# Designed miniproteins, single chains, continued (2), part 5

Each design is a single chain, and the fold is of that chain. pLDDT is the mean over its residues in the fold that is shown.

## One batch from the design tools (miniprotein)

Design m4151
Fold by ESMFold2-Fast:
Structure m4151 (fold): chain A 71 residues (1-71)
Amino acid sequence: SMLEAEIELGMAHLNLAVGEVLKKKGVDPSALYQKAIEYAEKARRLAREAGDDALVREADAVIRDAQEGLG
Protein backbone atom coordinates (compact mmCIF):
# COMPACT_ATOMS: atom_id res chain seq x y z
CA SER A 1 0.00 0.00 0.00
CA MET A 2 0.99 3.67 -0.28
CA LEU A 3 1.16 3.93 3.53
CA GLU A 4 3.54 0.94 3.68
CA ALA A 5 5.72 2.60 0.99
CA GLU A 6 5.88 5.81 3.09
CA ILE A 7 6.83 3.86 6.25
CA GLU A 8 9.61 1.97 4.41
CA LEU A 9 10.88 5.26 2.90
CA GLY A 10 10.87 6.82 6.39
CA MET A 11 13.02 3.94 7.65
CA ALA A 12 15.37 4.45 4.68
CA HIS A 13 15.76 8.17 5.52
CA LEU A 14 16.43 7.40 9.21
CA ASN A 15 19.17 4.86 8.41
CA LEU A 16 20.73 7.24 5.84
CA ALA A 17 20.74 10.13 8.37
CA VAL A 18 22.30 8.00 11.14
CA GLY A 19 24.90 6.71 8.64
CA GLU A 20 25.82 10.30 7.67
CA VAL A 21 26.28 11.25 11.35
CA LEU A 22 28.49 8.20 11.96
CA LYS A 23 30.60 8.96 8.86
CA LYS A 24 31.19 12.54 10.11
CA LYS A 25 32.34 11.06 13.46
CA GLY A 26 34.80 8.69 11.73
CA VAL A 27 32.72 5.57 12.43
CA ASP A 28 32.03 3.04 9.62
CA PRO A 29 28.50 3.78 8.32
CA SER A 30 28.34 0.79 5.91
CA ALA A 31 25.69 -1.20 7.82
CA LEU A 32 23.39 1.87 8.06
CA TYR A 33 23.81 2.74 4.36
CA GLN A 34 23.10 -0.90 3.38
CA LYS A 35 19.91 -0.85 5.50
CA ALA A 36 18.92 2.48 3.92
CA ILE A 37 19.23 0.88 0.44
CA GLU A 38 17.17 -2.18 1.52
CA TYR A 39 14.33 -0.04 2.93
CA ALA A 40 14.43 2.33 -0.07
CA GLU A 41 14.29 -0.58 -2.57
CA LYS A 42 11.21 -1.95 -0.76
CA ALA A 43 9.64 1.53 -0.71
CA ARG A 44 10.36 1.91 -4.46
CA ARG A 45 8.69 -1.44 -5.26
CA LEU A 46 5.58 -0.58 -3.17
CA ALA A 47 5.42 2.93 -4.69
CA ARG A 48 5.56 1.48 -8.24
CA GLU A 49 2.70 -0.91 -7.38
CA ALA A 50 0.69 2.11 -6.09
CA GLY A 51 1.59 4.26 -9.14
CA ASP A 52 3.27 6.94 -7.01
CA ASP A 53 6.02 8.31 -9.28
CA ALA A 54 7.04 11.01 -6.75
CA LEU A 55 7.67 8.39 -4.03
CA VAL A 56 9.65 6.25 -6.54
CA ARG A 57 11.89 9.28 -7.25
CA GLU A 58 12.41 9.91 -3.50
CA ALA A 59 13.36 6.25 -2.95
CA ASP A 60 15.80 6.43 -5.90
CA ALA A 61 17.42 9.53 -4.33
CA VAL A 62 17.99 7.68 -1.01
CA ILE A 63 19.51 4.70 -2.88
CA ARG A 64 21.91 7.03 -4.77
CA ASP A 65 22.95 8.94 -1.62
CA ALA A 66 23.58 5.69 0.31
CA GLN A 67 25.53 4.14 -2.59
CA GLU A 68 27.72 7.30 -2.82
CA GLY A 69 28.27 7.05 0.95
CA LEU A 70 29.48 3.45 0.55
CA GLY A 71 32.19 4.49 -1.89
Scores: mean pLDDT 90

Design m4152
Fold by ESMFold2-Fast:
Structure m4152 (fold): chain A 71 residues (1-71)
Amino acid sequence: SPVERELLQLAIGLANQLNMTKDEVLAKVERAIAETPELSPEQKKELLAQIRKMVDEIFEMNEKVKAILAG
């Protein structure tokens, strides 16, 4: 879905910003998903679960990279 792709791209973009916590990223994405009338409640729940996993993986990777560069 083009709408789901746009929300996913938003999440990836926000997760890679230096000035946001994981919780702040997830809060902004959750609001954007909630405000999307084209998605059913079930689609919103599934997409949010997928995005939460992806954001977690991005933050974990960025922490690992920082640890390598600091060591």
Scores: mean pLDDT 82

Design m4153
Fold by ESMFold2-Fast:
Structure m4153 (fold): chain A 70 residues (1-70)
Amino acid sequence: SEEETLKELSEALKEMSNTIKTLMAEGKLDQAASLMEATGRLELDLANGRITPQEYIEKLQAKIAEAKAA
């Protein structure tokens, strides 16, 4: 449902924010900046209807995983 998608989206955004905070605290500034840039691009794609909320969540989760692995 749309309600479930919004909750999942909210959780993904919180995970992204926490990941950026952790990377910055660990001195991984390049990784933090890369994740922030990726998030900004995905938000523009979502706002312009280029991707769905579900695709946004999937792509954001992938970028979070990449940032954590670096």
Scores: mean pLDDT 85

Design m4154
Fold by ESMFold2-Fast:
Structure m4154 (fold): chain A 64 residues (1-64)
Amino acid sequence: MSVDQYKQALIDAVGTSLRSHGVSDDDVKQTVKNLQKALDQAAPTREALSLAAVKSLKDGLDKH
C-alpha cells in the first residue's frame, strides 16, 4: 500500500468513526481537513500517520 493510499484510508476511517458517534457533518469536515494537513506534515511512516489520525479522532470526539 502506498503512503497516499494509507493517508486516504486513515481519513476515511476517522470520518466514518466520528459520524458513527453522532458528530455533525460540519465538524467531521473540519476534523478531516485538519487531519489532511497534519498527515501532509507528518513523517511518511505508518506510526506517525496513525498517531496523527488517533489525535484527530480524539480531538473530534472531545468537541462533543
Scores: mean pLDDT 80

Design m4155
Fold by ESMFold2-Fast:
Structure m4155 (fold): chain A 68 residues (1-68)
Amino acid sequence: LEAEVIVLSEEEAELILSKDATLILPDGTKIEIKGKVKLKTLTLIESTLEVDGKKYKVLDIVKKVEVK
């Protein structure tokens, strides 16, 4: 799984994925991701990705952080 995070501001970041996955927010809410999702920066970095039955912390799989 390849993942990139683009930080747009203190309030917004975009997660871009090479595969469709389920994002599990810190509060336990599940969101299906089809390639990308935009969320609050702090919420995104504290979230967990589930793909093919495996769980990954977003911070552990992010290869690049870009500021736009």
Scores: mean pLDDT 75

Design m4156
Fold by ESMFold2-Fast:
Structure m4156 (fold): chain A 61 residues (1-61)
Amino acid sequence: PPSPEELLAALEAQLARETDPVRRAILAETIARLRELVARGASLDELREVLQEGARRLFAA
């Protein structure tokens, strides 16, 4: 499975290439929340929940 650092790097790369302001806001918020959870030593399940929430919001945008 990917490491938290790998997930964050992938999301940051996606944010750098995203031109839609709504999608950029969702990506930035997801990245910020993931960074906070990683800093607190959150479980992989907690990280997965945040990623799934972000993905749902991106699909709705």
Scores: mean pLDDT 81

Design m4157
Fold by ESMFold2-Fast:
Structure m4157 (fold): chain A 125 residues (1-125)
Amino acid sequence: SEIEKRLELIKENEEENIRIYEQSIALVADNPAIVAGLREAKALEEELIDRIENEPEDIDGILELEKRGIALEEELLALLDEALKTASPEQQPKIQQARAAVETAKEMELVNIELLEEIKELQES
């Protein structure tokens, strides 16, 4: 169904975000506050996948978790921007790479919100 196709795309985006966060953790391993935030964001993506697999009819609940994901990504971007101001020349490219990766993850969450809103429209038709 069109709903099943959208849920599968959302899951694929969440799985990619998990990979992004794992790679970013490795890049910023010297910054425990950013690592903690990245681990929290990864755990939320894992919770989102679990909800899609076990409670796919609860679109409003999944939307709420996606919005929490965006809030965490915005906090991570702020932490990365702050870290970049005091970073050594050796740390700067790693922090910049992690920042770009988190920004990509946020863009994928915005796509997921759009797909979830489309699912709600399909359920109401």
Scores: mean pLDDT 89

Design m4158
Fold by ESMFold2-Fast:
Structure m4158 (fold): chain A 67 residues (1-67)
Amino acid sequence: MEARRRRFEEAKALVKEAVRKAYAAGVDPEDIIKGVRAWGHQQGLSDEEIEELVEETRRLLKELEAE
């Protein structure tokens, strides 16, 4: 695995854990998505990487809502 891609995969895992905790705490899904986008900008991720994180976040939120 490329070191750059591995760091991004680890970042996605951290985001998924944070999203699950925020959802369990009753944070609004729109605010969770805004938080993920802001965090991605702070980490210096590309626009493409940030949109990938946001899309993964939306999918995870749909899964959590279905449970």
Scores: mean pLDDT 78

Design m4159
Fold by ESMFold2-Fast:
Structure m4159 (fold): chain A 86 residues (1-86)
Amino acid sequence: SELEEAKREMKESLEVAKKAAITAAGAIWLLKLEKEGIKMKNEELLKKLKELKEELEKELEKLEHEEAVELAEKLLEEALELLAEK
């Protein structure tokens, strides 16, 4: 299972957990935009994704490794639920 492999890698590396959380959050945001039929110019998409990444990086800096893994797991599960609705 890709989710089980991701969980293992996140437990072994804080950097992997942080990257997983950021990637999942970006995916969730893009999937929600698609679901709502919101069309955005590429420049606006990139700007918003950068803002989302920077905000989440600040949040992740405040978390311990276990908390970062838990957040990443929650975000990955939300992204998978949104993908399953397609």
Scores: mean pLDDT 81

Design m4161
Fold by ESMFold2-Fast:
Structure m4161 (fold): chain A 56 residues (1-56)
Amino acid sequence: VQEELEKAAEAYHQGDYDAAIEHLEKAYELAKDVDPELAAQIQQALDYVRALKAAA
């Protein structure tokens, strides 16, 4: 989970929203069954990055 979140943040800072979304989706799948609070935060980040991509 931590590695996927780190990769997502790096991709986001590089403007690679597709890669950021991919890593956030993977982090969500890893977190959803073991850490619901973290999964909810990841879902919010996913919604945000997807909105940025759609607005471009």
Scores: mean pLDDT 79

Design m4162
Fold by ESMFold2-Fast:
Structure m4162 (fold): chain A 80 residues (1-80)
Amino acid sequence: ERVEAFRERLIAGAKEGIKEVEELLKQNPDLPEWIKERMKEAIKRAEEVIKDPNATPREVALALADLSAVYLHALITVRS
């Protein structure tokens, strides 16, 4: 139960991360193709992990970390 509650919190974080990355993509259609591809791949991976009932908390946490990393890279790219 407690492990499942932690997993559910990570899934909620990943869902929020997906929304943030999607919003950044929508607001910045002129982003270079390489970063758009990275952002789309991170979203796809996170969605797959969220849908997998066998996904461990570690796997969800890694997907969330990947979303966070590409979000920061995209922000730096937009600023540049």
Scores: mean pLDDT 82

Design m4163
Fold by ESMFold2-Fast:
Structure m4163 (fold): chain A 50 residues (1-50)
Amino acid sequence: ELEKAIDELADYLVEHDAPDATKEQIREGIKKYGKENPERVLGLLESYLG
């Protein structure tokens, strides 16, 4: 569940105005941050996706 939530947050952020060349790097960074700070990522996911 948490890993899926991190993936969804990463996809949401990179698909909204991220340059194509950096999308995968941004996605990987968000996933790494989310694994270290899961409560923070869940709060962000709720804020952005509802």
Scores: mean pLDDT 65

Design m4164
Fold by ESMFold2-Fast:
Structure m4164 (fold): chain A 91 residues (1-91)
Amino acid sequence: SRREAVALITAAEILIVAAELSASLGDLEAARADLRAAVENAERAARLGAGDPELLAAVAEVAARVAELARELGDEETAARAEELARRAAA
């Protein structure tokens, strides 16, 4: 469902903002947990939005942001996962 996918993308965007705030406060564990949740929500949105190019473009953008921030926080697993999602959604 499109509405569910949009809600998941919005949740992922909120989690990215929360992760940035947590990181700025030195709470790296909270930041990494929020980024893991963000990529999980983006992956679910990609499955629900399969064949919707506008929705997949939004997923690719969110995934790219998660990948960049996860790499900065030393979460190589989340960064790689998000990079793969961004590539797949942008194709």
Scores: mean pLDDT 89

Design m4165
Fold by ESMFold2-Fast:
Order: C-alpha cells, then structure tokens, then sequence
Structure m4165 (fold): chain A 74 residues (1-74)
C-alpha cells in the first residue's frame, strides 16, 4: 500500500532533482535521479514506466505526480 510517507519521499526526490538542475549541480542531480529511480523500482514500478515518467516530465510537480500515479496504479 502506498503511504503518505512514500508520496512525500517521491515529492522530495523530484524537488531535489529540479533544484540541483537549476543550481547547475550535476552530482546532486545524478544523486536525486538515482534515488527517485530506486524508490520507484522498490515500489514495483517497471523499468518502461519509470523511463516514460522521467522522459515525459517537464517539472518537479509533474514528475512527482506521474510517479505517485504509477505507484497507485500498481
């Protein structure tokens, strides 16, 4: 079951990714990206869905919303 704790972690990872990208910090961007991908994999989201979410998301809000929706549609 997807908890509010899991949703908050996904939002934070998406926000950290966008913040690092805006700050021009490639190391922080890679770290946040890897954390988001690992969280989605551990929650049972398939690789094709993860890649689609990342590719189709233009903002932290859209990335977090798509990731949470994928977890809820499990």
Amino acid sequence: MITEVNKEKIRKAAEDLVAAAQAGDPAASRKAYNELVEMLKLAGVDDETIQKIIRDSGSAKNLAEKAIKALEEK
Scores: mean pLDDT 72

Design m4166
Fold by ESMFold2-Fast:
Structure m4166 (fold): chain A 60 residues (1-60)
Amino acid sequence: MLSIKEQVKELLEKRLEAIKNNDEKSAEEYTEKLTELVDKMSKEEKLEAKKIWEELVEKE
């Protein structure tokens, strides 16, 4: 099973692909899954998730 960090990265990548393809429904679904995952995270895990987010956003 994927670690929380790997799950965040996978969901962020899938969300970006959905946005790129103008698939609003899929983008919203992945956003909901990300929100649920983040809500369960510790402070340290949230900090790591923020780093992953910054890496993917800079790629845009």
Scores: mean pLDDT 74

Design m4167
Fold by ESMFold2-Fast:
Structure m4167 (fold): chain A 55 residues (1-55)
Amino acid sequence: MQSIRDGLKLETDPELKKVIEEALNDPRLTREQIMKAIMKASSVEELRKLLEEAR
């Protein structure tokens, strides 16, 4: 079962992609932490906050 209500489109949204690329270039963040932040965030700004907390 899957419900996509908010639906941040990875690879489609250029703003979202920039934030993810910055996180992937950060050696202190793992892919798992990045994915968890993406799943929890409803917006690019929330994603940035979650990634900063994960550092």
Scores: mean pLDDT 69

Design m4168
Fold by ESMFold2-Fast:
Structure m4168 (fold): chain A 57 residues (1-57)
Amino acid sequence: SMDEIRRRFAELARRLVEGDESALEELEALIASIPDPALKAGYRAALETLLADIAAR
């Protein structure tokens, strides 16, 4: 469900921010599994923004 995707993304994003590099692979796999192209694009953009923010630190 959309709520499950949202919760899983939030959990993995937190782990990535905390320095867990394995969370990136899991985030990529989660996004790849999203069947709705608009939702997939939204989470892809969110991940790209998150990675840019981490890199700027």
Scores: mean pLDDT 85

Design m4169
Fold by ESMFold2-Fast:
Structure m4169 (fold): chain A 55 residues (1-55)
Amino acid sequence: SLYERLAQRDLGLSPEQLERARELVLAGASDAEIGRAVGLSPSQVRGFRRALLAE
């Protein structure tokens, strides 16, 4: 999706980190847990979650 490409540019995520973050969102992990796993702040994860779920 276009959002996945933007997330890589805006958040600096590798394709592997993007897929890991996506898996954790779908598994119901917290923003803090996802942030620790992929090196993002909880606020960045919250933005990512909202945009991913809006697609």
Scores: mean pLDDT 75

Design m4170
Fold by ESMFold2-Fast:
Structure m4170 (fold): chain A 66 residues (1-66)
Amino acid sequence: SMSLLQEINELGRELRKLAEKSKDKEKAEEILREAERQATLHVVQGDYEGAKAVLEEAKKKIEELL
């Protein structure tokens, strides 16, 4: 749905901002890059819920690096 796609796009923006503020920027960027890759695979298959879940899990990992 458009609502879910909007949430995915907002999560992506939030994760990029969090990675920039990370104390371990290299590790945060690695987590972000892999999560964006996995989320893209889900989106291509129409699995927006799976894409959102991948990004939410990455958010938890990146927040540990703040």
Scores: mean pLDDT 85

Design m4171
Fold by ESMFold2-Fast:
Structure m4171 (fold): chain A 60 residues (1-60)
Amino acid sequence: GLEEVEEKEKKIKEILKENPKISNREIAEKIGMSPGAASLWIKYLENGGEFSDEEVREIA
């Protein structure tokens, strides 16, 4: 659910703060997800938001 999403996001943010040059593969290994899933999470975070604009609108 939503809590699992927050947990994954928190872990990815912590890893990026500790090592901003870490690869998507290394993030995937640390969190226990596929490299593809890690890549999607990184793209969401790089867009300056935790969720897409549509999800933010739905929450507001």
Scores: mean pLDDT 67

Design m4172
Fold by ESMFold2-Fast:
Order: structure tokens, then C-alpha cells, then sequence
Structure m4172 (fold): chain A 66 residues (1-66)
């Protein structure tokens, strides 16, 4: 999706808050979007929130395994 492509670009530019916001919009539209949950995990890790990063990684892992 366009939101995911923009989130990846924001990650490359070090704009982690923007990347998280775009990925949050993607999961609101599709809660099964493994890629969006993965971006949320990495963005929160880069922002210094390891607890949220772990939670989002676990969501992505469970969805990818289904």
C-alpha cells in the first residue's frame, strides 16, 4: 500500500515517528498487515520504546505464522 511505501521511506530518512504514524494507519485499515506491524516494531525500537517494539514484533510473528 502507499502508506507502507511512505513508511519505509520515512524509516530510511530516520523519521521514525512519521514511519510509526503511517504504519499505524496501515494496521487500522488492515490489522492482518504483517509488514505494517513489522515497521511499527522497528520504528518504536529506534525511538527508544523497546516494550512497544516487542509487542508489535509478537503481533507480526503470530500473523506471519498463521
Amino acid sequence: SEDIDRAIQAMREGKYEEAAKLAEEAVKKNPDDVRAWGILAIAYEKMGDPEKAKEYREKARKLAGS
Scores: mean pLDDT 85

Design m4173
Fold by ESMFold2-Fast:
Structure m4173 (fold): chain A 71 residues (1-71)
Amino acid sequence: MTREQLDALLEKVRASKKDRYKILAEGLKEAGVNLTEEQVKAAVETLRSIGPEDMSEEEALETVAAFALLS
């Protein structure tokens, strides 16, 4: 998976005001990472619980995507 594919997926997630977890999960599946919407939501919630107090949901979603696709 390339950085360009990650950036395109994140733009699609950011454009949505709803179903962000579903959009990210579907994009990750297309890239070969099988995470469910529920697992993406759990990962975002975990990052926000242990990360900086000012971490936004958008920042947590970007972190989950980057970790899953670039790690």
Scores: mean pLDDT 74

Design m4174
Fold by ESMFold2-Fast:
Structure m4174 (fold): chain A 94 residues (1-94)
Amino acid sequence: SEEEKLKELIEKLSEYSKTLSPKEFVEKAIELLEEFAKESKNPEVKKAIEDSIKRIKEALEKNPNPTMEEAEALAVETYIKLSEAVDKVKKEEE
């Protein structure tokens, strides 16, 4: 469930990176992450998502006009951190 939702999030972000401006892409990433956090039942995964949202919002406050390269770098870092949290939970449920 968590793994599948993370995969769907990444696929949507990959599509949006082709059509949205860098700022709109980051704003859409926050929206999708907030939806993922709302639907997450695991407190560790939910915390990782909420921490990622906070980090991205702080990055936008420091740089409100990111380049696409900077926006994609934030998305990649977020994916790595969320993937690690999901993998850890999956190992605890096995």
Scores: mean pLDDT 81

Design m4175
Fold by ESMFold2-Fast:
Structure m4175 (fold): chain A 62 residues (1-62)
Amino acid sequence: LTAAQIAVITAAASQITGKPIPAATLVALANAIVAQLTPKLTSPLTDAQIKIIGGIVAIQLA
């Protein structure tokens, strides 16, 4: 993932949860989820893929 893509995913997850979440936790979860999905993801990531990853991160933090 690029730094810009990580920033978008973490921003999306924070918006979905509505909570002040530590950036390190968001980055770690986003990286873990993307690592699992990487063989099925396009490069660059689509907006839909970023939104799905953000949603998964939000669910993990609920």
Scores: mean pLDDT 67

Design m4176
Fold by ESMFold2-Fast:
Structure m4176 (fold): chain A 69 residues (1-69)
Amino acid sequence: SLEEAKRTAEAALKAAEALGDEEAARIFRQALEAKTMEEVLRKAREALERGRDNATIRAAAHELIEVAE
């Protein structure tokens, strides 16, 4: 559901903020503000590509992709 995807995006945003990954945090924030599952999925993939090569950020992005599909 979009509600579940937004909860996952909120957790991902908090993780990115805690790690100081400002780019991933911005993208996850956009995912949290998304109005469709397609937008969430697009932003999750963008975070995976543009975020730091950090296991926590990659795991958060993959979890959001799984929920959004």
Scores: mean pLDDT 82

Design m4177
Fold by ESMFold2-Fast:
Structure m4177 (fold): chain A 77 residues (1-77)
Amino acid sequence: MSPETVSRMTGYAISTIGSEVQTELYVKKGDREEAKKAAEEAKKFAEEAIKLSSVDENSEKISKGLEEAVKRAEELV
């Protein structure tokens, strides 16, 4: 996999984790609508990261990790 692809994929993966954290914070604040929106954003960022990982030999492992992060966010809402 190219260094360029790794950089872009990492950016989306970080955004997925950031959105998961935002979901937790909104749930703690009692803002269910914002929490749902953050969980949806986590899913969108994960989908972009997974798409970029498709040419890597670890693509299934990467996809599984990102899907787990999205599920954690979804479980909170």
Scores: mean pLDDT 80

Design m4178
Fold by ESMFold2-Fast:
Structure m4178 (fold): chain A 114 residues (1-114)
Amino acid sequence: SPIEKLEEIRKKLRELVEKMREALKNGDYDTVIEIAREMLELAREILELLKKYGFPDDVIEAVESLVERLEQLLAEMEKHKNDKEKFERIAREMLAVAEGLISLLDRYIEELKK
């Protein structure tokens, strides 16, 4: 069902958020970048799923904006891998965007249950 698929994706995104927090805490920036790539792919899967389920254009546009932001942040992480302070700032913003996407999924799952 649409609900079950969105709940599964939300669970995967939460796991990636926790893994990124741990990798960042350990200074493992290569692992942070790998997790960021997985987050971006998952965000793209969410976007395609919402389109498939016929969500309104404003919802699709909101998620597209988050995907574009994740793409920008990933590129900045790769560029600034040797700048610890800048890398960690970008990684924290990536985490905030991912948590925002989780919050949107929570709202969409609730709406589908009505």
Scores: mean pLDDT 88

Design m4179
Fold by ESMFold2-Fast:
Formats: C-alpha cells, structure tokens, sequence
Structure m4179 (fold): chain A 77 residues (1-77)
C-alpha cells in the first residue's frame, strides 16, 4: 500500500478529474460561471504537476486532458 502522502495525492488526483468533468457538464448546462470552470481547470493542472513529479505520469496526463476540456468549456460560455 502507498504511504499516507501518496494516498492523499492519488485521492486528490481522482477528485480533481471528477471536479473538472462536472465543471464541463455544468458549463454546458449553464449552471456554472466561466470563473468556476476555470478554477476547476487550474486545480486539475496543479494536481497534475504534483502527480507527474511523484511519477504518476498516466494520471497526470488524464488530469491535463480534463483541465484542457474545462478550459475550453469556460471559453465557450
């Protein structure tokens, strides 16, 4: 099992993916402001940097993909 710090980082990564995905859907439904969607994108990128530094390159790539989708959704509002 990973140590508590690694577990926290993995949980943060998964949570950031879910939040970014929810932000994209919320933007499409008009339920979120562009600022809220951009915040989700920025959060995902920050966690992706930490994941990449820790060697979780595949999860970091997924996070960056979700961050880009959220950024695009914010721009289309």
Amino acid sequence: LPDPETEALLRAGVAAINRADEAVEGAKQGKLTPEEVRRASEEADAIADAMEAAGFTNLAKVLRDYAEKARQAAEEL
Scores: mean pLDDT 80

Design m4180
Fold by ESMFold2-Fast:
Structure m4180 (fold): chain A 66 residues (1-66)
Amino acid sequence: DEIFDAILAKDLEALEKQKAKLEEEIKALREQLAKNPDDEETRRKLGQLEAQLVLAEDAIAELKAQ
């Protein structure tokens, strides 16, 4: 898990890269869900990525506050 590895390493650059990647993937899934609102698989994946984004943002904020 690249996000957990970056958090454990306290690697701010790696966390910011993972955040950018998550934001791109979330955008793509939102566009897919807009075309097919009943796509439960896409909705589930979107929820998982949004949770990972929050985790990455919290870790970045903690590292920057040091």
Scores: mean pLDDT 80

Design m4181
Fold by ESMFold2-Fast:
Structure m4181 (fold): chain A 94 residues (1-94)
Amino acid sequence: SPIDNFINQMDDITSRVRQYTQQGDTDGVVEYVSQAVQMAMDFGVMMNNRQLMQQAGQMGQRIQDLVNNGSSPQQITDEFQRQMSQIIDIARQS
């Protein structure tokens, strides 16, 4: 299903984010988090799901705030995983 495909793609991105976090690579973490935000927004548009689009936008803004404030890769990843759990729950309810 489109929902299962989306969840599988998000799980793959999450694995990449964890890998770059373990390496202390903030740029790598930010790159894959940005991809997740774009994919979540695009999926929300495709599904005409305003709640999913709003949560994707919130994830993007929250992560940008953490980056601008000099947060560690681990702090960025922790917030990303929290936001991703919410996005996946919304997608599953679609």
Scores: mean pLDDT 86

Design m4182
Fold by ESMFold2-Fast:
Order: structure tokens, then C-alpha cells, then sequence
Structure m4182 (fold): chain A 73 residues (1-73)
């Protein structure tokens, strides 16, 4: 649900700030899975996960997430 997705998104941001990048990606992935299709959270979650993939050198995964975020804007 939207509320559960928001909780995971918040944890993702907290883990990212703590440099727990794998945990942050896991939380953003859960936010994406739980968010309704029309949720404004989806674009933000894809973009944040894309930024982390780019930081880790996962360019293909980053590109895919950025494309999803753009489609939702």
C-alpha cells in the first residue's frame, strides 16, 4: 500500500545517508513493489534507486530506473 511504500522509501533514504547502499536499494525496491501504479512516490523511488545503481557502476540498471521515472512524470 501507499503507506507501506512510504515507510520503505524513508528507510531507503536513511540507509543511503548512512552509506548502507545495498540496504537502501532493497528498501527502494520494496517501495516500488508496494506503491500503487498512480503513486507520485514511484517516480521518486525509481530515480533514487537509479542514482545508487549509477554510484555502484551498474549503468544498465540505472538507465532502466531513470527511464521508468521519466515515464511516470
Amino acid sequence: TEEEALEHFKRGKENQAAFKLDEAIEDYTKAIELAPDDSPLLADAYRERGDLYLTLGKDEEAAADYQKAAELE
Scores: mean pLDDT 83

Design m4183
Fold by ESMFold2-Fast:
Structure m4183 (fold): chain A 98 residues (1-98)
Amino acid sequence: SMMMEERLREAEELLRRADRLIREARRAIRRGDYRRAVELTREAIELARRALELVMEALRENPEAPKEDILRAIGLALRAIGLILDAERLLKEAEKGL
């Protein structure tokens, strides 16, 4: 459905933004800017969580969606979970530097 496609597109954009923030956070840690790294990782976690919620809503509201759309949604959910886990690990590292 159009609503499912729109939610998956929004989730993909949120995950792209989260990935960019995680990369910036890693660079901040390498520079010893732990405060900036904490801010960036917290924002990345929030964006990835929102993306996961959108994907789960899309799956729940579209149980009869084409197989291709379901697989895309599952892939996005796995990417979101991976980004959350990476960001939480980076957050703990950054907080130890404070």
Scores: mean pLDDT 89

Design m4184
Fold by ESMFold2-Fast:
Structure m4184 (fold): chain A 67 residues (1-67)
Amino acid sequence: SALAERVAALLEEAGRAAAAGDYARAAELVEEATRLARQDPERAGEVPALEELAEALRARAAAKAAA
């Protein structure tokens, strides 16, 4: 589906942002992917893992900003 393709694209971009050390951008992209995943019944099972990933990325961004 178009939603599944968009979720996949957002997660690929989030992975690139995280690899570059831009955890804040990575978190934003995962949060957007999570919003779309909630709208797709095929992806609904992935939502808890995506929420945990977004929280972890936000925590990493905050730690980097505090250092």
Scores: mean pLDDT 86

Design m4185
Fold by ESMFold2-Fast:
Structure m4185 (fold): chain A 80 residues (1-80)
Amino acid sequence: SAAAAEKERLKRLGLELELMAGILEIVRAVTGDEEETERVKRRLVRELAEEFGLAPSEVEKLLAMSAEELAELGRELRAK
């Protein structure tokens, strides 16, 4: 069903957000470079937007979020 497909899509999006948050924390820990961490974040959010067909407003929201906030959003989407 369309509802089951959307639920699976949201769970996959949630997992990708949690993985992205983890990658950003690793980049920060390894490099100690906030500018590099932000470059990686912009690239990953752009790739996610292409994969899931995210609207520009959704992309802006994700770019404004911290790694902790991205992980929390991912968990919330997977709980649905």
Scores: mean pLDDT 86

Design m4186
Fold by ESMFold2-Fast:
Structure m4186 (fold): chain A 69 residues (1-69)
Amino acid sequence: MEEVLEELKKKSEELERELVRKYLAGEISPAEATKEFKERVEELVKELGKKYGLSEEEQKKILDEILSE
């Protein structure tokens, strides 16, 4: 579980940096960056869930936690 969360956090931070760079380059709006971040985090949770053998219920719990305030 901890390894999944560490890899997810690292990849989320890399994704955030990519989206901030696109925003600063004028390629994406703040609203589009927020939408893309959510969509790509969902894909990342599914990918890591398959890699680490997480159930669909476990993947949903992680996704809900990350997308919650």
Scores: mean pLDDT 76

Design m4187
Fold by ESMFold2-Fast:
Structure m4187 (fold): chain A 108 residues (1-108)
Amino acid sequence: MATALVHAVVKVKPGKAEEAAKILEDSVRQAIADTPGVRRAVISAEVKGDTVTISAMVLADSEEAARQAALRIAEAVKNAVKKHPNILEILSLEARVGVGGELRPVEV
């Protein structure tokens, strides 16, 4: 089994943080549901001021399944922002995948 970790910080329009968090969480949850070989997933969305931090941790059957989950989750965040450019702006997006305790960066 392998782990994928995706972390995104998104700037949100004032007054839209809760709406943004729901959009991002729903998009990430759907991407995980659409990924074969996912065993467990934890998703969190944290609002702080004018930013939403969305985090997803996925346990998958293989390193390839974990990598595909990471890429799909990152794409889901990017696509959510593209659909809502007046509300959402990506400040950072990072993904890591690994086996055992070692997580290595993945280009997203």
Scores: mean pLDDT 86

